# Designs tried in a protein design run: designed miniproteins, single chains. Part 94

Each design is a single chain, and the fold is of that chain. pLDDT is the mean over its residues in the fold that is shown.

## One batch from the design tools (miniprotein)

Design m3260
Fold by ESMFold2-Fast:
Structure m3260 (fold): chain A 113 residues (1-113)
Amino acid sequence: NLKEVEKLLKQILNAKDVKTAKKLGKQLAKKLATLPKDEVIKVLKKLASSKNKNAKYAALEAIRKLLETGDKELIEAALEGAKAVLKSSEDDKELLLEAIGLILRAIGELFEL
């Protein structure tokens, strides 16, 4: 369902506050869970590279939800997304710390799988 993902992406990229972005990120995660791994990675990297800082918080929220799925391919996609947020967020300590935490969680899940 790429059309619904594209609509959510546009809303997230234009989000005016963190609370709205995080809520949209949770909705995005539900749609991403139905997509192939490579498409999930592309969407997460697009949010991670956004000039809108709120979009990065949406990416982290989506990543957190994908890690809860127990699906190895979705957890691997979430890891790549979290790494992209880390690389693009050196100017924000909160984004850096949250991205690091999610990377460590993803690695833990993958070692168990």
Scores: mean pLDDT 88

Design m3261
Fold by ESMFold2-Fast:
Structure m3261 (fold): chain A 89 residues (1-89)
Amino acid sequence: SMREKQIENFENLVIDKAKSILENVYKKAKEKGLTEEQIRKELDNAYDKVIKEAVELANKMGLTDEEINRLVEKLKQAYDELYEKYLKE
């Protein structure tokens, strides 16, 4: 449906923005010479903020609980992928 496409477009925009924010947080933390533990803490803090803002925006846009849960799952997957890419090993 048109609504489903609009929600998918919204999800993609939110996920792309989240990835950009998290990548920038990682790069800046690395440039500062932070330890792995400090980088992890900064990424976790940034991720928590991204989730809170995404959920608040989704609620204001009238997404259902199921749609919000799906968005959160996709954001968590994106974060896990970034974490594995930069912080695994």
Scores: mean pLDDT 86

Design m3262
Fold by ESMFold2-Fast:
Structure m3262 (fold): chain A 87 residues (1-87)
Amino acid sequence: AVPELDVASTFSTTKSAEEIAKEVEELYGKSVKLVKAGATAEEVQKAMQSGADIVVFEGTDGKITVVELTGKGRGGSTANTATYVKT
C-alpha cells in the first residue's frame, strides 16, 4: 500500500525538490518521479503515467507538491497530495 499523505496541507521547508523526492523514496521505499519547474504538459503526463508510486512537482514560486498515486491497474490515478513551501 502507498503511505497516506496530508491532503491539501502546506508545509514550510528549506529542502530542494530533489531532496524531498529522495527522502520520500528512502522513507517509504516507493518509486518517485520528479517534475521540475517549467516542465511541459507532456513531461507531467509521462511522470503521471510512468507507474511511479509518488510524483513530486516543483513550482516556479518554490512550492513543492507531493502526489500519491493510486489505481495502478488503470495507470496511476491521483489520491492524496501534500504541498511544501520553501522558507
Scores: mean pLDDT 62

Design m3263
Fold by ESMFold2-Fast:
Structure m3263 (fold): chain A 80 residues (1-80)
Amino acid sequence: SIEVKLILLKQGKLSMKSGEAETLLIQALEHEDEDVRRLAAELLGLVGPSEKAVEALKKALQDKSEAVRTAAKAALKRLK
């Protein structure tokens, strides 16, 4: 499941090819569970800057969950 993959990625236990982690995290920002979306936003801020990640995080600033919006703001600041 996407939730397990995010936890493994955060723990450094999941090895992914270039762009695979970014693609997974961008998909996770659309997940029904707000905790999954929040974690995805946090991790995108750590994986590295890309145009796709920045655009996905900007969309997450409009998320219905305050926790997700806060995580997206923090991630965008890290990508400066």
Scores: mean pLDDT 79

Design m3264
Fold by ESMFold2-Fast:
Structure m3264 (fold): chain A 61 residues (1-61)
Amino acid sequence: MVDELAKEVQELAKEKKVPVEKINEWLAEIVDEIEKKYPGKPVDIEEVQKYMAEKLIEKLK
């Protein structure tokens, strides 16, 4: 698990005052994008978590 990236996302969300509900919506969108891009393919969990964190940080900028 990429704990440092998760912490950074949480701190940015707090700083930008983005509600947890909005973060959950973005996570759902990112998961849907990953599923459409790699349907039924085995995926590295660490790579998925990193991609999700990077996308959230991008949205929080």
Scores: mean pLDDT 72

Design m3265
Fold by ESMFold2-Fast:
Structure m3265 (fold): chain A 68 residues (1-68)
Amino acid sequence: AAPSVAGGLPSAEELPPEEVARERAENLALARELGLSDAALEALAALTGGQVRSARRALRQHLAARRA
């Protein structure tokens, strides 16, 4: 069947606070693994909404590059 696009694409900003907190905690763990600066850790700790998913993608990509 042909795909059809409807409105209502989910955004990370729709995440409940508990999910955002979990995502943020995982981002902080990844940042610590990467050895990021305290300023970067503070910035990550302040993330909310859609920013936490975007940050995770960036952190995972950065971690993969560092481990390569």
Scores: mean pLDDT 69

Design m3266
Fold by ESMFold2-Fast:
Structure m3266 (fold): chain A 68 residues (1-68)
Amino acid sequence: MMSREELEEYFEERLREARETLPEGLVVALEHAIREALKAVEEGKMSVDEALEAVERFYALLLEEQRA
């Protein structure tokens, strides 16, 4: 199982990749989604695995928007 610290490191790497791939507005949207996911984990409303899945799905959606 991924720890919360590993999740935060993973999201930082994803955000770095996004800055090279996505326009600035979509990077800001991803940053917001990451902050909300981490907040949900801190508040016990979401597991680390659920937060990872939510952010990965959102990132995939942003990549599809960019390719459309």
Scores: mean pLDDT 81

Design m3267
Fold by ESMFold2-Fast:
Structure m3267 (fold): chain A 60 residues (1-60)
Amino acid sequence: MQELEDELAKLIQELAEKGLATTDDGQEASLAFIEEYEETGDIEKAVEAAKEKLKELGVL
C-alpha cells in the first residue's frame, strides 16, 4: 500500500480495536475509498471520502 492507504488502514484498525468502530463501519469506509478512487484515480480524495464516511457513522 501507499503511505496514505497504510495510514487509513491503521486508523480503521485502531478504531476497531478500541471498540469505536464496528467491522461494518470499517467496511463502509473501505468501500467509500474504493468507489472514490475508481471514479477519480485520486488517492487523497479517496482517503477523504473514507474519513467523511467515518464521520457520518459517528466514529470520527
Scores: mean pLDDT 73

Design m3268
Fold by ESMFold2-Fast:
Structure m3268 (fold): chain A 81 residues (1-81)
Amino acid sequence: SMKEEMEQLKEETERLIAQLRELAPDDPRVQQVIEQAEKMIENGEKLQDSDPEKALFLYRSALNLVEMELERLRRRQELEG
């Protein structure tokens, strides 16, 4: 259950990171968001066995960060092309 949730969060975050790279490959802000999300995932992986609650929080935070950036990019594209 918790392990399955962590794997799902990781897979979804990696999928959305790939979308961000495709949509805005040369955007410095997007690169910073990807770097932050990847760091959160790495820290979560380090904590999975010792502090699974904190690991889960980091995975959820990484997903949320990437989702918010995708929403920002979609809105920008819809308003001004």
Scores: mean pLDDT 85

Design m3269
Fold by ESMFold2-Fast:
Structure m3269 (fold): chain A 67 residues (1-67)
Amino acid sequence: GAKAEAERALADELIERYGAGSRELGEAIRSLLSEEQLEILREIGEKLRQIGDNIDEGLKKGTLGEG
């Protein structure tokens, strides 16, 4: 429901603003969030990685026509 949506939005904002790779933020997230909420963060990270891969592929395809 609305709580889960708010928690996902918060998790997404934290990843976007600070990056999940920050050790200090990563520790804070683990201490603040349940295992269920961490699983949501993992899913968000997976989606963001797919978006990144799509952007990278788009850039590579763009360079193929540049010559």
Scores: mean pLDDT 63

Design m3270
Fold by ESMFold2-Fast:
Structure m3270 (fold): chain A 94 residues (1-94)
Amino acid sequence: SQEKLDELTEKLLKLPKEVLDKIVEEASKKMIKEIKENENSPLTSGEIARFIGRLFHEMFEEIAKKLKEELKLDDSEYSDAEILSAFVRAMAKK
């Protein structure tokens, strides 16, 4: 619901910027590692698009997981999509 999304956004806005930056940095480490491990692989543009899409999906799942842990939220209470939507809104307001 909109009220639930607004509540999550306010909770995220109250987190220190340094905490949010660390979560994004740690979540992106796997993506950076896999890009480096595959930088010499001959890929078509379609294969590159699918590879990058998978890495972003995994990164966003890790961000959602870390944000739920930081806010002490139950997995049954909030979906990853709800957490990520609130996160994007919070980042746009900072």
Scores: mean pLDDT 79

Design m3271
Fold by ESMFold2-Fast:
Structure m3271 (fold): chain A 65 residues (1-65)
Amino acid sequence: TQLSQKGGQFAQQVRDQGNPEGSSLAAYGGALDSGADPDGSRRAGDVARSGGDLQTITQALLESS
């Protein structure tokens, strides 16, 4: 299922709850839903899984593109 751009905020919240895998999936799906390329979306997901905040996730996404 495609996630909205708001997936990044959700991913940050889920990561804080101690669920890195859920955060990664939400960030990846949110990035794809917002029109990011697959590589950028993967970077965003990886950063979210590692506990990156929304700002860091966004930077990873933009850096890939």
Scores: mean pLDDT 66

Design m3272
Fold by ESMFold2-Fast:
Structure m3272 (fold): chain A 79 residues (1-79)
Amino acid sequence: SIEEEVRLEIEAALAALEGDSERALELLLQLPGVDEEEAREAVAIIQDPANQPLILQRVVAAAERLGDEEAAARARALL
């Protein structure tokens, strides 16, 4: 479902932002149509310091929209 895909994207982004690149890759590879190269490129984009503020804001908004209080708290801790 789209909701499950959004949850995977949130968890992958948080793992990458927290420095767990292996977990981020594992989660991204569960998304339909994502291959290893696309997953690695996504992790690199998320871990780029220039992108982190916008990604964190988006993760907080998405987690709050889904009622995922733990994910929202994790993202806020990285702000």
Scores: mean pLDDT 87

Design m3273
Fold by ESMFold2-Fast:
Structure m3273 (fold): chain A 64 residues (1-64)
Amino acid sequence: SMMEELRRRGEELEEEGRRLRDRGDFAGAARQFSLAARYYDEAGDHEKAKELWEKSVEWARLGA
């Protein structure tokens, strides 16, 4: 379904965010978590989207 496709894309972006974070690319991680949040929100998973958005903000601060 469209919502499952959006969620899958969100999961891929979240995983890329974790990889970038683990490499010390906090700005890159923040960007991927922000994009993942958007896909989860569009998929109707608003709680997961909020979690990833908050992570994005925190990692962006660390990357500055």
Scores: mean pLDDT 87

Design m3274
Fold by ESMFold2-Fast:
Structure m3274 (fold): chain A 76 residues (1-76)
Amino acid sequence: SAEQELLEAMKAKLEEAKAKVPSMSIEEILELTREIEAEVQRVYPQLTPEQQQELLAALREYGEFVAAVLEKLKAE
């Protein structure tokens, strides 16, 4: 379905972002995070409640990964 394609595309974007984040500066990571938040706001209301929960779980994983990377950058 179109909703499933949107969910899969958003999850793919989160995985691509996770791959790029370790090579980025703090400023670049914050900008990427803002772009992802804008995409989530666009996609989220188009999904079913079950798909919304799946997207939130993927976003939580992404947020935890980004927080860990930012913590390492701050420790230097």
Scores: mean pLDDT 85

Design m3275
Fold by ESMFold2-Fast:
Structure m3275 (fold): chain A 55 residues (1-55)
Amino acid sequence: EKKKEIEELEKQYEKNKKMLLETMKKLNVPQDVIEAMLESMERHLEERIKKLEEE
């Protein structure tokens, strides 16, 4: 149950990350801003996985 949900979250994250990077590149966002956003997204994913495991 939770394993499938975690797998789906990871797939969704990779898809969103790719789309976000394409959008940021098109908007000429500085690299340091992109890196900060990616770190935030990864932290958010880790927190969501933790909550699923806690449930």
Scores: mean pLDDT 79

Design m3276
Fold by ESMFold2-Fast:
Structure m3276 (fold): chain A 65 residues (1-65)
Amino acid sequence: MQKRVSFYSAFSILLIANLEERVELESHGIRVVSDPVKTSEELTKAVKEIKEGLDKGEKEIVVKT
């Protein structure tokens, strides 16, 4: 069954939880681009890819579900 969540709120919470400290993503111009996330598994994978992109110093991270 399709579950809809606010990707903005969900991503913000998970990013903060997975980062050692809260970063000023908006102030630093870090942009996350992803397709609509429909499942918890896809959301978890998206967060992982975002974290890996940030660790590589990418400012625009594209996540495909």
Scores: mean pLDDT 52

Design m3277
Fold by ESMFold2-Fast:
Structure m3277 (fold): chain A 64 residues (1-64)
Amino acid sequence: SMMQQQIEQLKQQTKKLIDDVKAKTAEAVAAETDPARQQLIRDIGEGMITMLEWVTKKSIDSIQ
């Protein structure tokens, strides 16, 4: 169905965005030497992933 197609596309887009956030977070952590700032960068990345998952869930719920 069109709904299943839209849901699958949203999931695929979210996966790509999450993978990009993970890669950029890892690069930023590797460039940082301060352990406290490394942890802050990881926390920010985790927050971004959580937000992306939440927005995707809300979008899917709106379609269903």
Scores: mean pLDDT 88

Design m3278
Fold by ESMFold2-Fast:
Structure m3278 (fold): chain A 71 residues (1-71)
Amino acid sequence: MTDEILKQIDELVVKIVNAESDKEIEELLEQLRALLEEHLSDESVLKEALESIEEGLPLILKNREEAKKKE
C-alpha cells in the first residue's frame, strides 16, 4: 500500500469520526471499503482490514457518545 492510499484512508476515517449522521457514516464507510477493495489485491490483508473497520466503527461511535456524555 502506498503512502497516498494510506493518507486517503486516514482522511476517510477522520470524516467518519466527525460525521454528524448515521447516513453520512454509512456512505463514508462504503467509500473506505471500495478504496480498500480497489488497492488491496491480497485477500487476507483485505479481509483483515474490513474486519478491523467493522469492529472499530462501533467502538468509535460508542467512544464519541461517551465523550459527549461526560461534558
Scores: mean pLDDT 69

Design m3279
Fold by ESMFold2-Fast:
Structure m3279 (fold): chain A 78 residues (1-78)
Amino acid sequence: DEELLKRGEEAFKKDPDASLTVLYNLSLLLSQGKFDEAREYARYVVETDPDTALGALYLAVKAGLKQVADLLLEAIKE
């Protein structure tokens, strides 16, 4: 969704470290096969810090990390 990606770019520019931390944590959980924990973490971030979640979504899309992007997008649409 182009609108979500524009908001994500703005959020990433305001707090790059927060967005990168979320991206890293989701990537780490997925690399360990912890899919349920990754989904729960994505939901937690969207609920507590939606701007940071959008920034992480923007980074995941730009980096081609489809599984991370899909988890964040699912949580955002809930």
Scores: mean pLDDT 86

Design m3280
Fold by ESMFold2-Fast:
Structure m3280 (fold): chain A 74 residues (1-74)
Amino acid sequence: SLSNEELVEVIEETKKSNKLSKEEEKLFDEIIRAIKENKPESEILRLLHELAERNPEVLKKLSELMKKKRQELL
């Protein structure tokens, strides 16, 4: 599993490497804030679900980067 710091790094990298709408950028920022503030997992999952409905391709990219980061830590 990724630490909160490592998860934030992957999410920030996904945000930087993809062309996003203003609403999608806002969702990324809300997810990052929720993780940094140790919000309940249910709130983080809700925000990820909203991102998936708005841009499923960027969520796929985020998932791929998370998998890569987890493999680098093994």
Scores: mean pLDDT 81

Design m3281
Fold by ESMFold2-Fast:
Formats: structure tokens, C-alpha cells, sequence
Structure m3281 (fold): chain A 80 residues (1-80)
């Protein structure tokens, strides 16, 4: 059974790849949340674990999207 932190780390990598590929914040969020729901069904996670992971994924997407908003452009986080 993967820990929620391990899943979040994998999702973080995927989110960065999607940002690099030029996906919008909404597309990235939708894809990440769909993957959380799929993994929850596969591993039988509790609704509380799913809700927490969904919240953490939203926070991660928001943080990476804010980094894109002209404060500091990191090549690994920004598809220019």
C-alpha cells in the first residue's frame, strides 16, 4: 500500500511534466484529482485519506501555478 506522501510525490512529478507540456492549471488539477480517485479505488483508501490527499494535491497545483505567475520562473516548473 503506497503512503499518501509517496502518491503526492509521484503526482508532483506528473504535475511538473504537465506544466512543462503547457497544460492549464484547471487541466492539471482535473488530471491529478482523477488519478487520486483512481488510486483510492485501487487501494481501498478511506474517504478521509482521499479528502486529505485531494486537498494536498490542490495545494501543490496552486503552489506550482503561483511559481509560474512571474515571481520566479524555474525551467522545470514553467512551460514558456
Amino acid sequence: RPSPLEVLARLGRRILEMIAAGHSRDEILAAALAEVDRLAAQHGWSPEEVARLRAEVRELVDALSANRDGVHLDPSAVPA
Scores: mean pLDDT 71

Design m3282
Fold by ESMFold2-Fast:
Structure m3282 (fold): chain A 91 residues (1-91)
Amino acid sequence: STALNIYQQKINNLIAQQNALASQLPSSQAPVNAENAAITTQVNALLQTASDPSKWHVYPQLPGQFEAIINQLEKRISELQQKLQQLQLAR
């Protein structure tokens, strides 16, 4: 589905952005890696559900679940950006 491809691409881009920020914040690298692994597992589970015709009755819930993941990633990115800015100002 085109919509699922858009969600997957956006999540992949947000994970890449989070990793780029975490690379500048050594204390954040391990937590970010663990959280990204959990998100990847969750996204793969949603994609498997979307490809399973026997689970059609839960399809209307999938966009909301992808949006929740996107919102969580955007919040974490904002927190990392704020932390990086504070460290840059302290230099």
Scores: mean pLDDT 83

Design m3283
Fold by ESMFold2-Fast:
Structure m3283 (fold): chain A 90 residues (1-90)
Amino acid sequence: MTERQVLWNTTVQRTAEEAERGGRAAALGVHEMGWDVQLLVTEAQTPTLVAAARARAAELGIPLEIETSPSPDPAYSGAQVVTFRGLPAA
């Protein structure tokens, strides 16, 4: 298969501790597995998740692209979908 696999976590990160842990884990997952990672997080904790992921990516020395979008699923109302992407090695 030629496409990158997406690791999906359907658990919404609701606390600052969960968001920080999730962000760090996402950056590590991109680094170690070469997959895109998607997480659900509350809108209020989205900055914490993104900051933790960026800090971990910097520690690991990897480029990390982060996208945020509102969840399209009404069951996750108020949640953001955060997508973490590594760049493929040239």
Scores: mean pLDDT 72

Design m3284
Fold by ESMFold2-Fast:
Structure m3284 (fold): chain A 82 residues (1-82)
Amino acid sequence: GAKEAIEYLRKALEALKKGDLVEAGDYAALGLMYAHESLDEKAAKEVEKHLEEAGKALSEGDKEKAIEHIEEALKIVEEASK
């Protein structure tokens, strides 16, 4: 549910800040899965777009932008989940 989405997105942020890119990606994917399960379609799609932009930023070497996008995804889940 939404609690699991929040938990995994927080773990993704922690892993990313530590430089554990594989773990960050795995946790972000789990967070997105739970967001799709628990949020309405619009909110879930906004989370998905931010996580895709985070992945793109990482592929371009922009860790700061990737962190910002995951933080925005987390905020969307927190606000949409009630």
Scores: mean pLDDT 85

Design m3285
Fold by ESMFold2-Fast:
Structure m3285 (fold): chain A 70 residues (1-70)
Amino acid sequence: SELEKKIKELGLQGAIERVRLLAYRTELWVAEEFGIPISPERRAQINGEIAELEARITKLDAEIEKLKSE
């Protein structure tokens, strides 16, 4: 059905966004844990990307739950 297809597509998008989020969080963790210097500009960029990814994941999760309730 179109509904099942849409749920799967959104689920895949959410999975991809979660992988991206993990990559950025890992970059920050590695920098902090191993004392690797990170510029304030790069840190701000990463934090911005994390915030945008978290917002997108939240919207995707909400859309999936809405579709599942139909």
Scores: mean pLDDT 87

Design m3286
Fold by ESMFold2-Fast:
Structure m3286 (fold): chain A 66 residues (1-66)
Amino acid sequence: MSASVSKLVQDLLQSADPVNVARQYAIKHGLKDADSEKIDPRTLVQAVLEMNDVPQDDRERILAKL
């Protein structure tokens, strides 16, 4: 895992608002519908985790916070 992905995972796990962290990341990386659509928060977070190939254990911990 790259240093940038490790930081993203840590930011998501430590943040009180992981949806906002994921949204900001998605907007910066041009993910479709991240800002303008009524996207489901869980779907948004999962999309960010998938695009960064986040390990299953970290994904489960992040999704459990939602």
Scores: mean pLDDT 74

Design m3287
Fold by ESMFold2-Fast:
Structure m3287 (fold): chain A 92 residues (1-92)
Amino acid sequence: DLEEIKNATLEDLEKWLEELKKAIEENDDKKIKEILGKFSLLALYRPDLLIEFYKKHGEELLSLLEELEKHSNKEVAQDAKVLKLQLETLLS
């Protein structure tokens, strides 16, 4: 939902990171993809907010993405690789 991304706050991103960790623990592939999609949209529409989030939580987010790149669901693995590339490009 693009409107959710446009109105997102740092607190929302922190909640989505916690939701991502829970979805990984629960093997909820649909929820993992939903959250990865939200972060990818943030990289496109809210790069400054995502950079601020990354300064505080970037190591944890990258660690989760590196785990997800090895996921048995190819779509999840691909979405994680795309987001990691977006973050590396944004932070260059």
Scores: mean pLDDT 88

Design m3288
Fold by ESMFold2-Fast:
Structure m3288 (fold): chain A 70 residues (1-70)
Amino acid sequence: SLVDMITRPAYERGVEAGRTGGPEGGRAAGREVAEEVLAKAANPSPETREAIRRLAEAAGRAGGLEGAAA
């Protein structure tokens, strides 16, 4: 699904970033995933861009929390 294509890599990168940067490190990794997805997207609406960024940041932060707990 589209959600999985965004949240899975954001979470995975978030876990790695979270080992040193905690949940906010994970959020930043999620932002990077969102920008990569948006760079490949065919001119998404501002609402879609914002939704993708929020979704990826949330998934990245969740991964970061997991990474920090390890």
Scores: mean pLDDT 84

Design m3289
Fold by ESMFold2-Fast:
Structure m3289 (fold): chain A 81 residues (1-81)
Amino acid sequence: MPEKTKETELYLKYLALLRLEELEKDGKLTLEIRKEIVRTVLKELGAPKEVIDNIGEKEIEEFIEEAKKSIPEVEKIEKEK
């Protein structure tokens, strides 16, 4: 279970990053949209409501940076399959 949770986390973060980049290129990326995307991923990962409700700009930035760091790991997993 823990191993599947880690892979699911990496994949969800990667998909969220792709969506954020697409919206940014379209000029549609607002703070509210960024919060919504990050909240959706954290909800899927089973984060407590308190964490989800208290997401600010700092938490979004940390999420995006961590998602970017996960790209090489996701690419490695895809290459092994």
Scores: mean pLDDT 72

Design m3290
Fold by ESMFold2-Fast:
Order: sequence, then C-alpha cells, then structure tokens
Structure m3290 (fold): chain A 91 residues (1-91)
Amino acid sequence: MEEEKRKRWLETLRELARNAARYAADQVGVTEILAESEEVEYDPEKRKVTVRATLVTPDLRAIGEVEATLNEKDEITRARVRARVEPLPPP
C-alpha cells in the first residue's frame, strides 16, 4: 500500500470517527473532554481498516468507530460509521 495514499484516507477516517464520538457526547449534553485517543486496525488480507476515536469525559466515554472496506487498488469503496456512549467504568 502506498504511504501517501494511506495517510490521506486514514486522516479522513480519523476525522469521521472523531466527529461521530463528539456527536454522541453532544447528544447526551457532555461538553467537557478530558482526553482523546485513537486506535487503528488494518487487515490487509481482508482489505478492511477500522478507526476508533474515544473521548473521555468526567461522566462517560464517547466512542466513534469507522469501518472501511478497500478495493484491489486500496481505495475506499464502503465506510460504516457507528457512535456510542459508555458509562465509567465500561460495562
């Protein structure tokens, strides 16, 4: 996979995951973010990439997750966005 091409779509997926997490936090009325973290998982044989953004607040964790499928040319063909809120500690 080409490094520059990977960086471009990875940045897009990271922004989507972060926006999903922020949207979930906003929906429950949380405005204070204490910490942010990101996780990236890539399976080259299945041509899938998953990006998860976690926002830690005083009361909960907001999580945004994007799963993207790549074609034979390593181009994104499909992306699914999910958001959720978990209590502290996680269930």
Scores: mean pLDDT 76

Design m3291
Fold by ESMFold2-Fast:
Structure m3291 (fold): chain A 94 residues (1-94)
Amino acid sequence: SREEAIREVLDSMSLEAAVAFALWELRELKDYALSHGDEELAARAEELERQVREIAASDLPEAEKRERLLEILMEARRLHDEHLRRYHPDVPLP
């Protein structure tokens, strides 16, 4: 599943690398959104990026930080799927 694939990628990294990866994915999503005129997607990607930084700076246990990063990346994929359905209905979703 998508969740299992993302979890496997995150679990293969240190926490610091997982945070950096999540920030990179969200910056790419924001840049994609802006290049396609989807200001709502761009704003939501920026909010998720803020949440990643807050999680990284928090005193949460590593396992909880990893689970929250997974949830954020799943939400990012869901938002991209919504964009594709709205603006590119002929593009198949994974």
Scores: mean pLDDT 84

Design m3292
Fold by ESMFold2-Fast:
Structure m3292 (fold): chain A 82 residues (1-82)
Amino acid sequence: MDAELEAGIAFLREVLPLIDDPAVRAAIEAVIAGLRKVLAGEATDEDIRATLEAAAVVQEELARKLEEVLPLAERAEAALAA
């Protein structure tokens, strides 16, 4: 469990510099902070709820960014196939 949470934190930290939207960056930072509190055994029910709300924002924005990148990926694949 702890190793899985640490891996999740490491992944989010790697994604953070790729995000230009300050609200999404703040949400990712909130998720990292919440997961660290869980690892430390310091998370309250309010911390868990705040982390879940922040995670929902990150998930929604990540889905939106993937939808934006999909046409570029399709164009890159077409260029490589030509």
Scores: mean pLDDT 72

Design m3293
Fold by ESMFold2-Fast:
Structure m3293 (fold): chain A 83 residues (1-83)
Amino acid sequence: SKALEEVEKNAEVLIKQGKEVFALTNLAIFYIEEGRLEEAEKVARELIEKSSPEEAEKYLRLLAQQARMLGREEAAERLEELL
């Protein structure tokens, strides 16, 4: 979708500005909202690689909470499996 293309382009700009963790978090949230579970998990794994263990746990818990608030229980469970 056009919205997905805009979110992906914005993430590329943020990564170039050194805001990679912020960019990946935004991408993960968007993929969760769209029900794109495989892409959400891939981005979450990348976020873990770019974060400290403490930051990774914090972000994964926040993403899982966001997924549950959106009624995306399967996404929440898959994200918690990465903890």
Scores: mean pLDDT 81

Design m3294
Fold by ESMFold2-Fast:
Structure m3294 (fold): chain A 95 residues (1-95)
Amino acid sequence: KEEEIKEKAEEVIEKGEETIRAMSEAGMPREDLDKLAKATKKVKEALESGDLEKLKESVEELKKTLEEIKPSAPEETKEKLEETIEEAEELLELL
């Protein structure tokens, strides 16, 4: 289960970074990109720390940030956003 958590967290981080790149290319506002980048970085730092409570909190923050950004996201990026939210939800079920 700890190995599954690590692998899933790595997937969430990778999807988050891919989503940021896609949104940046599509012209998403800097403020929204910065929020998402900060939330994604917190997940990475929490994973590296080995603190599962911090990981859970950071993933919940990332999911909330993605949900807040989704309505204003460019249409071509919404699928990536939804995939990242789903990956985050799956990770939270393991935590």
Scores: mean pLDDT 82

Design m3295
Fold by ESMFold2-Fast:
Structure m3295 (fold): chain A 55 residues (1-55)
Amino acid sequence: SIEEVLRRIEEENERTLAELKALGPDVSLEEAIKVTADYFRRVGELLEELLALRA
């Protein structure tokens, strides 16, 4: 359902924040970019799933 996909997006948000926090304040810009890029890729897949549910 749409609500289940939105919940999964929320879970990905929490996971990514935890991962960035674990890397700490001295993390390189490149490492931070990779983590956030992976997050946007996964959220993009969930948004595609959400779009398919509207069909």
Scores: mean pLDDT 81

Design m3296
Fold by ESMFold2-Fast:
Structure m3296 (fold): chain A 65 residues (1-65)
Amino acid sequence: GGKVDYKAAVAAVGELIRRNPDHPNLRGRSAEELADEIFSIADKDGDGVVSPEDFAKATREVLGF
């Protein structure tokens, strides 16, 4: 499968914010801020890319699923 780079993560999170503007963990945060937090959890080796599975898992952690 493809890898999720930072730009793809920002785009995906931006879509989540756009669809859920009233969500408490998304309100008042930029897509870049959320993507940075997700990558700080998922990008253990600091190479700027993560697997889709690791991205999804970190997204759940950041959003409190």
Scores: mean pLDDT 76

